# Designs tried in a protein design run: designed miniproteins, single chains, continued (2). Part 74

Each design is a single chain, and the fold is of that chain. pLDDT is the mean over its residues in the fold that is shown.

## One batch from the design tools (miniprotein)

Design m6557
Fold by ESMFold2-Fast:
Structure m6557 (fold): chain A 76 residues (1-76)
Amino acid sequence: MKEAEELFEKGVALLLEAGTRSDLSGEEKQELIAEGVKLINESKELAEKLGDEETVKRGEAVLAAYNALLQQRALN
């Protein structure tokens, strides 16, 4: 459970960094986003294996929010 939470926190931190830093190149932002999404998915998989439904739900919520932001960006 703790390991899944740590992966989740790290993934969220990378997504936040990619979304908030204007000094990063597009390639650097894409790399941070890819790693962040990967860590959140790993967190979700580990949490599912451990029966940690709370961490699974948190991971799903973050991924859903990120997908919503991508859709908004595509329209604007």
Scores: mean pLDDT 77

Design m6558
Fold by ESMFold2-Fast:
Structure m6558 (fold): chain A 114 residues (1-114)
Amino acid sequence: DENDKLLEELIEEAKKMLKENDLSEKLKKMVERLYEALKKGIEELFRELSKLAKEYGLDEVAELFEKAATSKNGGDYFKKALDLLLKLIKEGNEKARELLLSLFIAQIKYQLES
């Protein structure tokens, strides 16, 4: 579907940005925060995503990530947060795009360093 295509495009862009070492200072800081949280575990990653989303005025996204961190249904809330981020990206929200790219970059970096 349209969301699957957009996710594939964003993941490929994240891989390219890492390979070319072409990250803005703002994006580098977001990646570092998410990478450090990911090393502590999935619940800490979701809490850090919630904090970053709130800092960016993405309050509904932040609430979904907070529920992902604290609920036994964390995976369901994470999927809802991703779906909302993808909707916002399609609407031209660059902050939502930066947040999702930083998440994919942090995850790829973690897998390469593990």
Scores: mean pLDDT 87

Design m6559
Fold by ESMFold2-Fast:
Structure m6559 (fold): chain A 87 residues (1-87)
Amino acid sequence: SELEEVRKKIEENADNMSELYSIIQEIIAKFDPEKQEKISGLITKAIINGMEREELIKKLKELGVSEETAEILAEIVEKIRENIKAK
């Protein structure tokens, strides 16, 4: 499925910050402009300030993101934060 291909791409690029941000942008681009702004803002706050995976998924779902897509976005955010801590 498309979701399994995205998950594999995340794992193969876990240390590649530019690719991880690219995947986020591709996912967000599928939403309308108002939702894109809200989702991008939430993702940015989660990366900068930190947010538990479950809380991020809940807030993304409140913005109309599917559970499967919210879980993928949360996984990418987690990988980005791990890369920041490793440097």
Scores: mean pLDDT 82

Design m6560
Fold by ESMFold2-Fast:
Structure m6560 (fold): chain A 91 residues (1-91)
Amino acid sequence: APPAEEVERARALYPELLAEFRARLEEAREAVAADPASFAEGLERLLATARALRAAGMSEPQRLLLEALLELLRALEAPEEYIAALEALLA
């Protein structure tokens, strides 16, 4: 487990992580018509933010945002590795 001081810092950053996750989710929606390289870069940034958000804990707002992202990735027919990675975060 991470040191308690790092866990406390992660909790303090929770609102910022939520805001970043929402921003990246909106970027993904806007990128749906972009070229494949730009879209893939957006997905990588979203996954990094989703992993950081999950590391801060699993509360109802976090779960809802991760579930919304999973629905979006499935609707966009994102590569299986991104869908599987996000499903693992919800397990």
Scores: mean pLDDT 67

Design m6561
Fold by ESMFold2-Fast:
Structure m6561 (fold): chain A 60 residues (1-60)
Amino acid sequence: SLKDALVDALAEIAGLTPEERERVRELIDKMDKYKNDPKKASEILKELFRLLDEAVRRRE
């Protein structure tokens, strides 16, 4: 699926651990569930970006 492909791409690019990859998958799933709630979607998106930023920074 496109969602699985996106999770795989993010895991490769950001160097995610299996635990981080699972969290990203969960956040992407929540984004789809809350697509009609801009406030909730924004909060989830911020969590996703924070996780990706932390993962990238950890790898120097």
Scores: mean pLDDT 81

Design m6562
Fold by ESMFold2-Fast:
Structure m6562 (fold): chain A 63 residues (1-63)
Amino acid sequence: MQQQEQDFVQQYEAVRADLAETRRLLQRQIGVYEAAVRQGDERARRNLAALRRELRRLEAKLR
């Protein structure tokens, strides 16, 4: 049934949209912590490293 292929496309697009939103949120958080590190927040540097690892993991799943 060719209509099943269209259903898969719709589901794929929904998943892709969720991933794009997650990536955007993660990038925004990284930016906030980068600004905090620039202001001298040493604890933010550790959080930044953790967020960068999560972003790398997310991008690895897309490849």
Scores: mean pLDDT 74

Design m6563
Fold by ESMFold2-Fast:
Structure m6563 (fold): chain A 75 residues (1-75)
Amino acid sequence: SLTEQLIAKVEELAANEKNASDTPVDEAAQQATVEQQQPLVDRIREIAKEAGFVGKGVSSEEAAKKLIELIRKKA
């Protein structure tokens, strides 16, 4: 299902962001991930914007968990 794919991508992005934070200069790794999964990333961004999770007040890990919950609710 598309919902399962979106949840899996959110989990992958959250894990990748931990590594990206440690290595902010690693453009090659970030570019490859974004380029391969651009359509799914765009969808996740739309859901995040609708929910208002693009605020400074939340950590990336907590934002990812809330995004997954929203995707589950929409089903």
Scores: mean pLDDT 58

Design m6564
Fold by ESMFold2-Fast:
Structure m6564 (fold): chain A 83 residues (1-83)
Amino acid sequence: MTMEDIEEAVKKKLIEYAEKNPAAVAEAKKKFDELQKKAGKTIELTPDEEKAIYASFAISEQVKAGKNEVADEFKEFYEKLLA
C-alpha cells in the first residue's frame, strides 16, 4: 500500500463520516465559514473536499469538547492501514 492509497482511504472515511452525520457537518461548516470570514479568505473546494474538511473540523471540535470517540476510531483506522 502506497502513501497515496493511505491518504485516499482516510479521505474516503472522512467523506463517509460527513454523509452519515449531516447535522455535525452543517454545524462545522457554519464555524468554518465564520473563521474564513475573519481571515478574509475563501477557499474553493470540490464537494468531496468540503465534506472531508468539515468532517475533520467537526471531529476536532468534538476532541476540544472532551469527546474523543470518533477521533480514536480514525486513529485506529489509520494505524490498521499502516500495519
Scores: mean pLDDT 76

Design m6565
Fold by ESMFold2-Fast:
Structure m6565 (fold): chain A 90 residues (1-90)
Amino acid sequence: MEELREELDKLLDESINLAKQGKDDEAVTNVEKATELASELARRGELDYVKEALDKIVEIGKLVKNPEAVSRIIAHALYLLGLILEGELA
């Protein structure tokens, strides 16, 4: 699980840097990959790490300027929020 957490953090930190550089498409691609890893963490019950990922994805959404990129990031954030709520109800 340590390796999965490190890859998740790396992807999100890289996405933040890409968004700050105006590379919105690359930032979204990293968010999509991070969402896949966060989904696996949610499946394993590691909801605290999924919550940390959600917080970073929200920050990335504030940094990107392309409306299509913002929309895609919001969709991934809502998906992870759904996984967190489902896990807390289980």
Scores: mean pLDDT 84

Design m6566
Fold by ESMFold2-Fast:
Structure m6566 (fold): chain A 98 residues (1-98)
Amino acid sequence: SEEELKRLIEELKKLIKEIEKAETKEELRELLRKAIKLTLEIIKLTKDKKVILKLIGLQLELVGLEFELDITDDLEALKKRAIEIIEEVIEIIEEELK
């Protein structure tokens, strides 16, 4: 549904603002998990196989960041990368919607 995709995009936009404000690894981990779940719901609503493949790749990048959170203390670099991935998901779906 176009309306469901638009709702999920708005949730991702809110999530970007929350990631910008995250001060701890635990906060960023919870927000990354929310982004992963929202991206999966977007994938389920997407019919174009080429778009689905791009979204799967971006979801895997978010999963990779959750693992990197246990290895690095550079919270600001992880936040920036998370925001860039989520912005790319938003752009792909906004282009699909028209």
Scores: mean pLDDT 89

Design m6567
Fold by ESMFold2-Fast:
Structure m6567 (fold): chain A 68 residues (1-68)
Amino acid sequence: GAATAVTASDVRVEPIPGGTLATAEVTITWADGSSSTTTVEARHPSPDPAAARAALDETIARLREAVL
């Protein structure tokens, strides 16, 4: 793939109006040795923090599959 590693850090889950928000800082290490860091967010309409966290984890897993 285009990347050699995808690392998630600073995972947070917080209540927001209308649901829950999960965020993580994601660092992608590319095959050329460069790296990119971005914030990934997942919103869920449920007040359940586990639902937002699961959505975040799924988003990051999809990113790993796409770039690795």
Scores: mean pLDDT 83

Design m6568
Fold by ESMFold2-Fast:
Structure m6568 (fold): chain A 73 residues (1-73)
Amino acid sequence: MGAPDQEEVNESLSRMVRSISLGMSPEEQAKFADDLEKKGGDKKLMEQAKKKAEEGNIEEAAELLGKTMEQLL
């Protein structure tokens, strides 16, 4: 069923993961993507997150990590 406050829950989770990930180095973001993949995260999305981190696009990598975390919940 649809949940009340779904947008607030999604915003809080995305903000938390993004804030943590933005504080990481590109190498740490790639490691986090690997850990999420092991927990059932989408392999293609995690490969894209690693690629973005390696390109120095830490913001896009952080967003992909946040989206994957939402999918695992």
Scores: mean pLDDT 74

Design m6569
Fold by ESMFold2-Fast:
Structure m6569 (fold): chain A 107 residues (1-107)
Amino acid sequence: KKYIEEVKKKMKELARNARVEALRQATRPDARAIAEGYLQEAEKFVEEAKKSKDPKKRIELYVKAIYPAGVAMRVARLLGDTELAQRAGEIYNEAVKLLEEEIKKLE
């Protein structure tokens, strides 16, 4: 239970930090390229997690995907880039869903 509570706390912290970072990055002239870079990072973590047979490694990698996917999604929304926001949102939602499924298996 302590491990699960720490993971849930980390998820909330990363989501909050992604909102702060998105506001900072959205004002940059290269904001779209930065958001695409964060999306690629998140996609890589999700794919590596899916290939891992270790439940704890999967949890670690899904947690790592939350911040970059959250930043990419929010920067794209602030820029009005609906396509990029949708793509990043799909990866964010997938990482959260798969992480919650892994946590449920440990309960």
Scores: mean pLDDT 86

Design m6570
Fold by ESMFold2-Fast:
Structure m6570 (fold): chain A 69 residues (1-69)
Amino acid sequence: SMEDFQKDLLKKLNPIAEEAYKEMKKVIDEAKKRGMSRFEVLRKLLEITEKFIEKIKQIQDEVKAEYDA
């Protein structure tokens, strides 16, 4: 069912969202210590975001493939 699909998807996505948050926090903490420019911070945050969007897409495709079988 669609409800089961959403539940399985969220279960797999939640750890990924938590990892992304932790990585973003590490970048912000390092930026404060190293005096990084706002452009460098933004670039690193965008890189983390893009990386985890790709990971989310992979998980969505995997879950969808199982339900389309």
Scores: mean pLDDT 81

Design m6571
Fold by ESMFold2-Fast:
Structure m6571 (fold): chain A 85 residues (1-85)
Amino acid sequence: SRELLERARALVAELDSLVAYARERFPDSPAVAEIEALADRAKALLAQIGSGNMPPEEAKALWEEVQRLFAEAREILARLEAEAA
């Protein structure tokens, strides 16, 4: 649906912004590579959901995995910010 594609695009933009911020703020941290890997994985899953040829239960599982990866990336970033303060 259009709503799913719009949510996927918004989340991709959020992931790209999160990665850009992490690279700018913590360029020497190995944790930035972890954030990038999580973001790339989430974007790949969002592309699979967007293809539209998937059973609803499988699409739900992929969406839950995307949310888990995004939360993990944000947690790593929050930890970096706390340690730098």
Scores: mean pLDDT 82

Design m6572
Fold by ESMFold2-Fast:
Structure m6572 (fold): chain A 80 residues (1-80)
Amino acid sequence: RKEALQEELDESVDLISEAVDLTIDKRHNSKNIWKSQKDLSDEAIETTREALEAGELSEAQAKRDIEFNKKLREEAEKKI
């Protein structure tokens, strides 16, 4: 279960990373784009934590969203 979820998250992050790389190559400002992505991921993690504490999200849904955004943040840091 957890292994299958991790593979699904890794595949989704890889697809997003590829899409962003294609965008960066066209725009010639890659560092700024990846910094923005990192900031957005950090904000999304915080918003998800707050929604979980408020009871607006299920624990499973919040965990998925946090793991997804953590992976995006890590990818962004690699590209900076």
Scores: mean pLDDT 72

Design m6573
Fold by ESMFold2-Fast:
Structure m6573 (fold): chain A 103 residues (1-103)
Amino acid sequence: SLLEEDFRREAAEARRLAERLGDEEALELIEKLEAGEELSEEEQKRFNALVTEYLLAGLDALEAERRGTPLTPAEAEELERQRDRGRLGVLLISLQILADLLK
């Protein structure tokens, strides 16, 4: 189905981003969602906290880009990491919704 194809595509993108970021906790959460596992109350709290952190990082990156300040190579690389975190946060929410729809 289209939902299963969307889920597989978004899960693959989320895995690549989490691997690039070295985010083992995000990888564990993605694996649980792919397995169709229900998150425990404590896992759901951690999921919500990570998503919030990642979305805020993405917003900070957008604000920095809009300011157009000259960046060092290290600052530019950090900005790219914050953009990746923002994208990962969006994908984690999307994957949880798709996983629930596929039940």
Scores: mean pLDDT 87

Design m6574
Fold by ESMFold2-Fast:
Structure m6574 (fold): chain A 58 residues (1-58)
Amino acid sequence: KKPNEKILDAAIELYEKEGLENLTIDKVAERAGVTREEVLKDFGSKEGLIKEVIKKLL
């Protein structure tokens, strides 16, 4: 669909365990088992990734 739910779930888990400082495209890609390019395709940027994580937590 819009963001990949697997990638978004991995990002939320990473944020909850390691905080915003460790919420990077590369770490999310590694945790989700996808490429950096797939994360960028779904979220566009690190800022977009952070925004979607915060949006899901609200």
Scores: mean pLDDT 78

Design m6575
Fold by ESMFold2-Fast:
Formats: sequence, structure tokens, C-alpha cells
Structure m6575 (fold): chain A 61 residues (1-61)
Amino acid sequence: MSLEELREEIAKIESELSEEQRKKFREVYRQVLQEVQENPSLTALQATERLLAEAKKIKEE
């Protein structure tokens, strides 16, 4: 699955989230970006896949 496809799925989920859920997702997004900066072995693809999983989890909570 391409980065563009993952970003599209994330955007779709984000559009379905409440304002509070979107705020929570943005916080998770910042944490993942920090992890990518601190861990060079973590790829952009892996980070984006984690973001998609977290977005789905937030929607179901």
C-alpha cells in the first residue's frame, strides 16, 4: 500500500471524526512525528500505517 493511499484513508477517517477526536488524533500525529525524528530505523511508511491504525482506534472509542 502506497503512502498516498494510506494518507487518503487517514483523511477519510479524519473527516468522520468529531472535533475532540480530531484533536486527539493530531496529538498522536505529533507523537509519531517525534518518534520518526528520534528513531531513524522507523520508515515513513511504518509511521503512516501506525497513524491509520490509531485513527481507526480513535473513531471506535
Scores: mean pLDDT 78

Design m6576
Fold by ESMFold2-Fast:
Structure m6576 (fold): chain A 97 residues (1-97)
Amino acid sequence: GAKEKVEELLKKIEEADIKIKLPKGTLEKAAKEVSSKNPDASIIDLYPEIAKKVAEEARKVGSYKAAEIFEEIAELIKEAPEYAIKLIEAAIKKAEE
């Protein structure tokens, strides 16, 4: 089920060698930009778009491994939104400076 997919992705995040780091505050900036464009939406509904925005920023700086991880997070949390915070926090801890 979703829990097994979450556990597999968390292991992938833990084992990931992200050599090209994202600037500190990349997640906070992405969250603010997505929230400002969607003022009437709940933050839970915005997590997939926030993760996708972080992936886009990762690609711009050449952090392709981080981009792929955040793209996988964005897709998985559409079916398992209860794991959004756990996956995003684990990934950002590895990806940001």
Scores: mean pLDDT 85

Design m6577
Fold by ESMFold2-Fast:
Structure m6577 (fold): chain A 65 residues (1-65)
Amino acid sequence: ASQPGIYYLNTKTNGGTLQGLVKAEIGIDVADGTDDQLIAELNKNDKVLYAGKINDDDFVIITRQ
């Protein structure tokens, strides 16, 4: 069995949005919105075990196997 994926995303490093990084790195499309709205939608997604904001530029997303 594959391990869950752990993703540390930094919007400052790539000059992008959380939405863009989630699509590029994880392959999940989320609706346009605030970072808090995107995190809420990610936590509703059955592929996501946890999504959270560390600070304004840093995020953690853990995917299910």
Scores: mean pLDDT 76

Design m6578
Fold by ESMFold2-Fast:
Structure m6578 (fold): chain A 78 residues (1-78)
Amino acid sequence: MIESIKAEGVREGSKMHIKAVVTVDGEKIEKEFVEDNTEPIESLKLEAERDGDNTKYKVEYLLVGSKEWKKEEAVLPV
């Protein structure tokens, strides 16, 4: 069962450098990768965390040229 996911992405030219940490059944898995960044996204943060019978999701992103982080949150039953 996935307990938590944390991922951060930062623009590097035409690419996005992404670092992700996933905790599954007490095991921590770290992964780093680079993908094409075709969207006007400067930075991205994703968090998902299990809280009892619920999962909390949070996404924050900063657009190129913007000074304000956009934020979306949800709480879903497991």
Scores: mean pLDDT 75

Design m6579
Fold by ESMFold2-Fast:
Structure m6579 (fold): chain A 65 residues (1-65)
Amino acid sequence: SEAEELLREGEAHFEAGDYEGAVRAYQKVLDEYPDSPLAPQALRKLAEAYEKLGDLERAERVRRE
């Protein structure tokens, strides 16, 4: 699925240290596929990416949905 591809794209960016790219990919899952069973996982990974960027306030907001 496209949500699955975006999640993998985000994971690839995250592993490469491109946390801004990871944020973009995970956010796209939430924006375009909010009803996907992968949306909760994308939300958690988005929070982790924000933590890596040092944006602890956005990470906390994302974790609270």
Scores: mean pLDDT 85

Design m6580
Fold by ESMFold2-Fast:
Structure m6580 (fold): chain A 70 residues (1-70)
Amino acid sequence: SSSKEIAENVLRALEAAQPILDELLAQGKLEVAAAVRETVLALIDKDPFISPEEVLRAAREVADRELARL
């Protein structure tokens, strides 16, 4: 069913971004972690079938951009 496929993809997409979020949280970069999480959730909301690879790429780009602004 589409519901199962969406749920499985959402979990895989969140898992792909988790190492970046964990590292930012370990460093106390809470605002950067929040920005990364918000972007990941927005991408999944727009396209529930988005690939984990695309989510990981977006998470890295947002993390790099936000860290450079600090």
Scores: mean pLDDT 83

Design m6581
Fold by ESMFold2-Fast:
Structure m6581 (fold): chain A 100 residues (1-100)
Amino acid sequence: MEKKRREELEKRLLELVTLGLALLKVLGEPTEELKEAAKYLKKAVESENLEEQEKYLEKAKEKLEEALKKLSEEEQKKVEELVKKLKEQLKKELEKIKKE
């Protein structure tokens, strides 16, 4: 049970980090929403309590979604494509490290 919850939180963290990186690349500069999301992601990583970690990941998600909503439909599609590419790259790198 605890291992499954930890894996779920790690997956959420990865998804939010990739979304943030994609948004930063499309925008070219960190917006206030991206800066706030980065603060919450840092707090989530630093949290020893799983419940507190979940709360900070939820707040980070909210700020990233606010940033995404301010983009045009065309820019939102670019973010989605970059998120898919970044997820594949990060998964490949993580599996490469585990294999070695």
Scores: mean pLDDT 79

Design m6582
Fold by ESMFold2-Fast:
Structure m6582 (fold): chain A 93 residues (1-93)
Amino acid sequence: MPIDEREVGIALAEITVAIAKLDPEGKKLVDTAMEIARKKGLSEEQAVAVAAAVIADYENRPKTAEFFRQLALELGASEETVDEVIAEVKKKA
């Protein structure tokens, strides 16, 4: 059965972000990533993908973090902007 891989990726990012928000530290990390992403002009879907990448990196899941980073790029975010958001979140965490 053909599954839309992009839609699945977005759903996984949304689930990752929702689960992270159940923990106070995860919520702060998500809120910080989403705020920085929005300020840099990323769309809501791109911002969610970047936030999911940040959470996966924080959880020491580098392959999952790279998956969500690539998802943000596939959704039309520039690599420079995505990497700037991730770097800025790491400076504030």
Scores: mean pLDDT 84

Design m6583
Fold by ESMFold2-Fast:
Structure m6583 (fold): chain A 81 residues (1-81)
Amino acid sequence: MEEEDKRLLAKTMGVSVETVERWIKEAEELTEAVEADPEANRERALAFLREWYERVARLSLSEHSAAEIAAAAEANFEAVR
């Protein structure tokens, strides 16, 4: 994932780029596990995807704290200036 994509995802989800990088690393580890044994890791992969979509939906629809809004605003400000 490129730096620009990380910033866009961080802005969209109202989190820091560092948080997105941690999520990417976790997703990469899960991808490697699924690639090694798809059958054993199928349920884990589906659970991860469901949690990811639920997380995105919650952040985009209603669960923005002042800190999350401030972090998203700072990331957006740094990207624009």
Scores: mean pLDDT 61

Design m6584
Fold by ESMFold2-Fast:
Structure m6584 (fold): chain A 94 residues (1-94)
Amino acid sequence: KEVIDELESMIIGAENAIKALKNKNYDLALQGIELLRQRVEKLKDKYPEEAEKILTLLDKASAAVKAGNYDEAIKYLNQFKEELKKTLEKVKEE
């Protein structure tokens, strides 16, 4: 149950980062991605394989923002959301 609330909250965090990128608020987007990375690190304790996969997507999103590739960053954040949704569905089946 607590993991479900955390995963849903992280999906909202990713949506907020995407919105920040679309609004050209790149510093806010980078801060959001870093906060998501910290939250996913805590997820490693219970879901290490899933956490490692989604951390890779956040690293790619952060790198894309720093390179000025904002459309690519949005793509990686959307993939991050989809992986969180898959993890959420798996947790609900437990």
Scores: mean pLDDT 85

Design m6585
Fold by ESMFold2-Fast:
Structure m6585 (fold): chain A 87 residues (1-87)
Amino acid sequence: MEELRARGEEVVKRIEETLEKFVELAKEKGVEAAEEELREELQEAEERAKALYEELLKAGAFDLAEEFIKAVQEKVAEAAKKVEAIE
C-alpha cells in the first residue's frame, strides 16, 4: 500500500513534468507543433497512468486509485488552462 502510494506520487510527478514541457513548447511553437513533437512522451505518460490505475484497482486499493486519478486530472486541467491562455 505505501509502495503503491509512492509509485502513484512518482507517476503524477512524471506526468506534471511532461505537461510542463508541453505548455512551454506550445507557447514557443504553438499547440499543434507541441502535440506532434511530444506525441510519444504524452502517449507514454497516458499509458503509465492507465497501467498504475488498473494495478491499484486490482490490488483493492480503491481509495488510492481515486486519489491518484484525481491528482492526474488536476494536473491535466491545470495544463489545459495554461494552454487556453496562449494567444
Scores: mean pLDDT 81

Design m6586
Fold by ESMFold2-Fast:
Structure m6586 (fold): chain A 96 residues (1-96)
Amino acid sequence: SADTARVVSTIQKLTENALSLIEDETVKKKVQELTNQLIQAIRNGDLDAADQTLDELVDVLLEEAKKSKDPKKAVLIEATAGLLRMLMTVVKQEAA
C-alpha cells in the first residue's frame, strides 16, 4: 500500500542517516540486516515481528551511541532510534 511504502521509505532514510555516523563495519552490517528484517515484517503485516526487530535495532543504535567518541554523532544516532520507535508506535496505532 501507499502508506506501507511511505513507512518503509522513512525507515530507510532514518537508518541510512544513522549508518553515515557509524564507523564500526560490524555494527553497520547488523543495522542493515535488522533494517531489512524490520521492513519485511512491516510489508508482511507482522507487527509482533516488526516490534521485536525494532527493539533489537534500537538497542544496537543506542549501544553504538554510548561507544561514540563524538557527542554530536551520539546525539544524532540516539535521535534516530527515538524517531524509529515513534514511527512504529504510529504504525501500531493505525493497525489497532
Scores: mean pLDDT 86

Design m6587
Fold by ESMFold2-Fast:
Structure m6587 (fold): chain A 74 residues (1-74)
Amino acid sequence: DEERLAQFRAAVARLRDSESYQLLLSLPRDVAIALLQQALAHYEAQLAASSGLLAQMAQLVIDYIRELIEELSK
């Protein structure tokens, strides 16, 4: 399952090349941050309800969203 987690981590890293990421960057900064905060709350709730591999995957998404909020706040 370490291998699956590593593959998911790599997929999350590739999200920067996605249309969703490009769309996010095209939004006003305050709107983009608000949407990311909403997504963060959603995945934090999923993490609380999850265990094992699913919890680890949710944590990776949370870490990625936090990184994006940090970047957009500068």
Scores: mean pLDDT 73

Design m6588
Fold by ESMFold2-Fast:
Structure m6588 (fold): chain A 78 residues (1-78)
Amino acid sequence: GDDLVQQGQRLEQQGRFLDAAKQFQKGGDIYKQQQKYREASDMYHNSGISYLKAGREQESLKMFQLSNQMRALWLQQL
């Protein structure tokens, strides 16, 4: 099966930015549940960029906030 990251990247290449943002967000949620905070941070960051490209500013800001929160949790694990 396709990885959520790869699916999100393909959707971005097709200009389907909102669909890409949702796939990256789902990936972030899964990594967060697994306490893989570095990977979760990366997914939420990619989701934020894709939401911006889709014109969804509020969703983008929320994703960047989640990305920063996940990064802080990752740093606490070091």
Scores: mean pLDDT 87

Design m6589
Fold by ESMFold2-Fast:
Structure m6589 (fold): chain A 85 residues (1-85)
Amino acid sequence: SVTDEVVELMERLYKEGVPVEDILREATRYAMMKLMTSSTSDGAIDANKALQIVLEAGRLYYEQGWSPEELLEYMKEKAEEIKKS
């Protein structure tokens, strides 16, 4: 899923020492790109789910003070929920 791709991107950037604000920005851009370039309705729905999850992760970070580690766990849990649906 696009959410799995976003999780993989975020984990890679986190391991490289990229600041969480830049990780969230790049994850948002990636999900938006996937949504804009989707050629199918199912692909657009999948990409939009990923975008909404990343935007919520941003809210949890900026408004509720979640750590980068807590955000990565949140993103992984959301990706697993999508796979089981």
Scores: mean pLDDT 86

Design m6590
Fold by ESMFold2-Fast:
Structure m6590 (fold): chain A 77 residues (1-77)
Amino acid sequence: SIREEIFARMLLMSASADVFVGRRAKEKGRFDLAREQLENAIRTAEEALEMAKKLGDEKTVERAEEVIKEAKELLES
């Protein structure tokens, strides 16, 4: 439904914000905060990904996968 599509997009917006905060924390040497934010982003984006797959929303699936990939790369570097 359109309501569920909106929820999936809102979860992605939240996850993207957590990635932004995590990246900024890492830039400032706040590694514990960066880890917490990036791990939260992955969990939220994985929830959005599962919802988007059930809804057949391919654009939201792609964006969720991008957010997960970016957060994981930031955690490993």
Scores: mean pLDDT 88

Design m6591
Fold by ESMFold2-Fast:
Structure m6591 (fold): chain A 60 residues (1-60)
Amino acid sequence: SPVQEQLERTREERDLSLSYLDKQIAAETDPARKAQLEAARKAIEELYQREIESLEEALR
């Protein structure tokens, strides 16, 4: 279904985005910038989680 395809795509996009941010966080040596990147990662994770939950509800 289109909803199932969107769910799978959204999960893949989440994993790629978070993986990229994790690499940036690991490479960052400035504590202030590291904290900013960690906050951005958390916000992005929460946005993807809401989208995934919305798509999962649409499949019920």
Scores: mean pLDDT 88

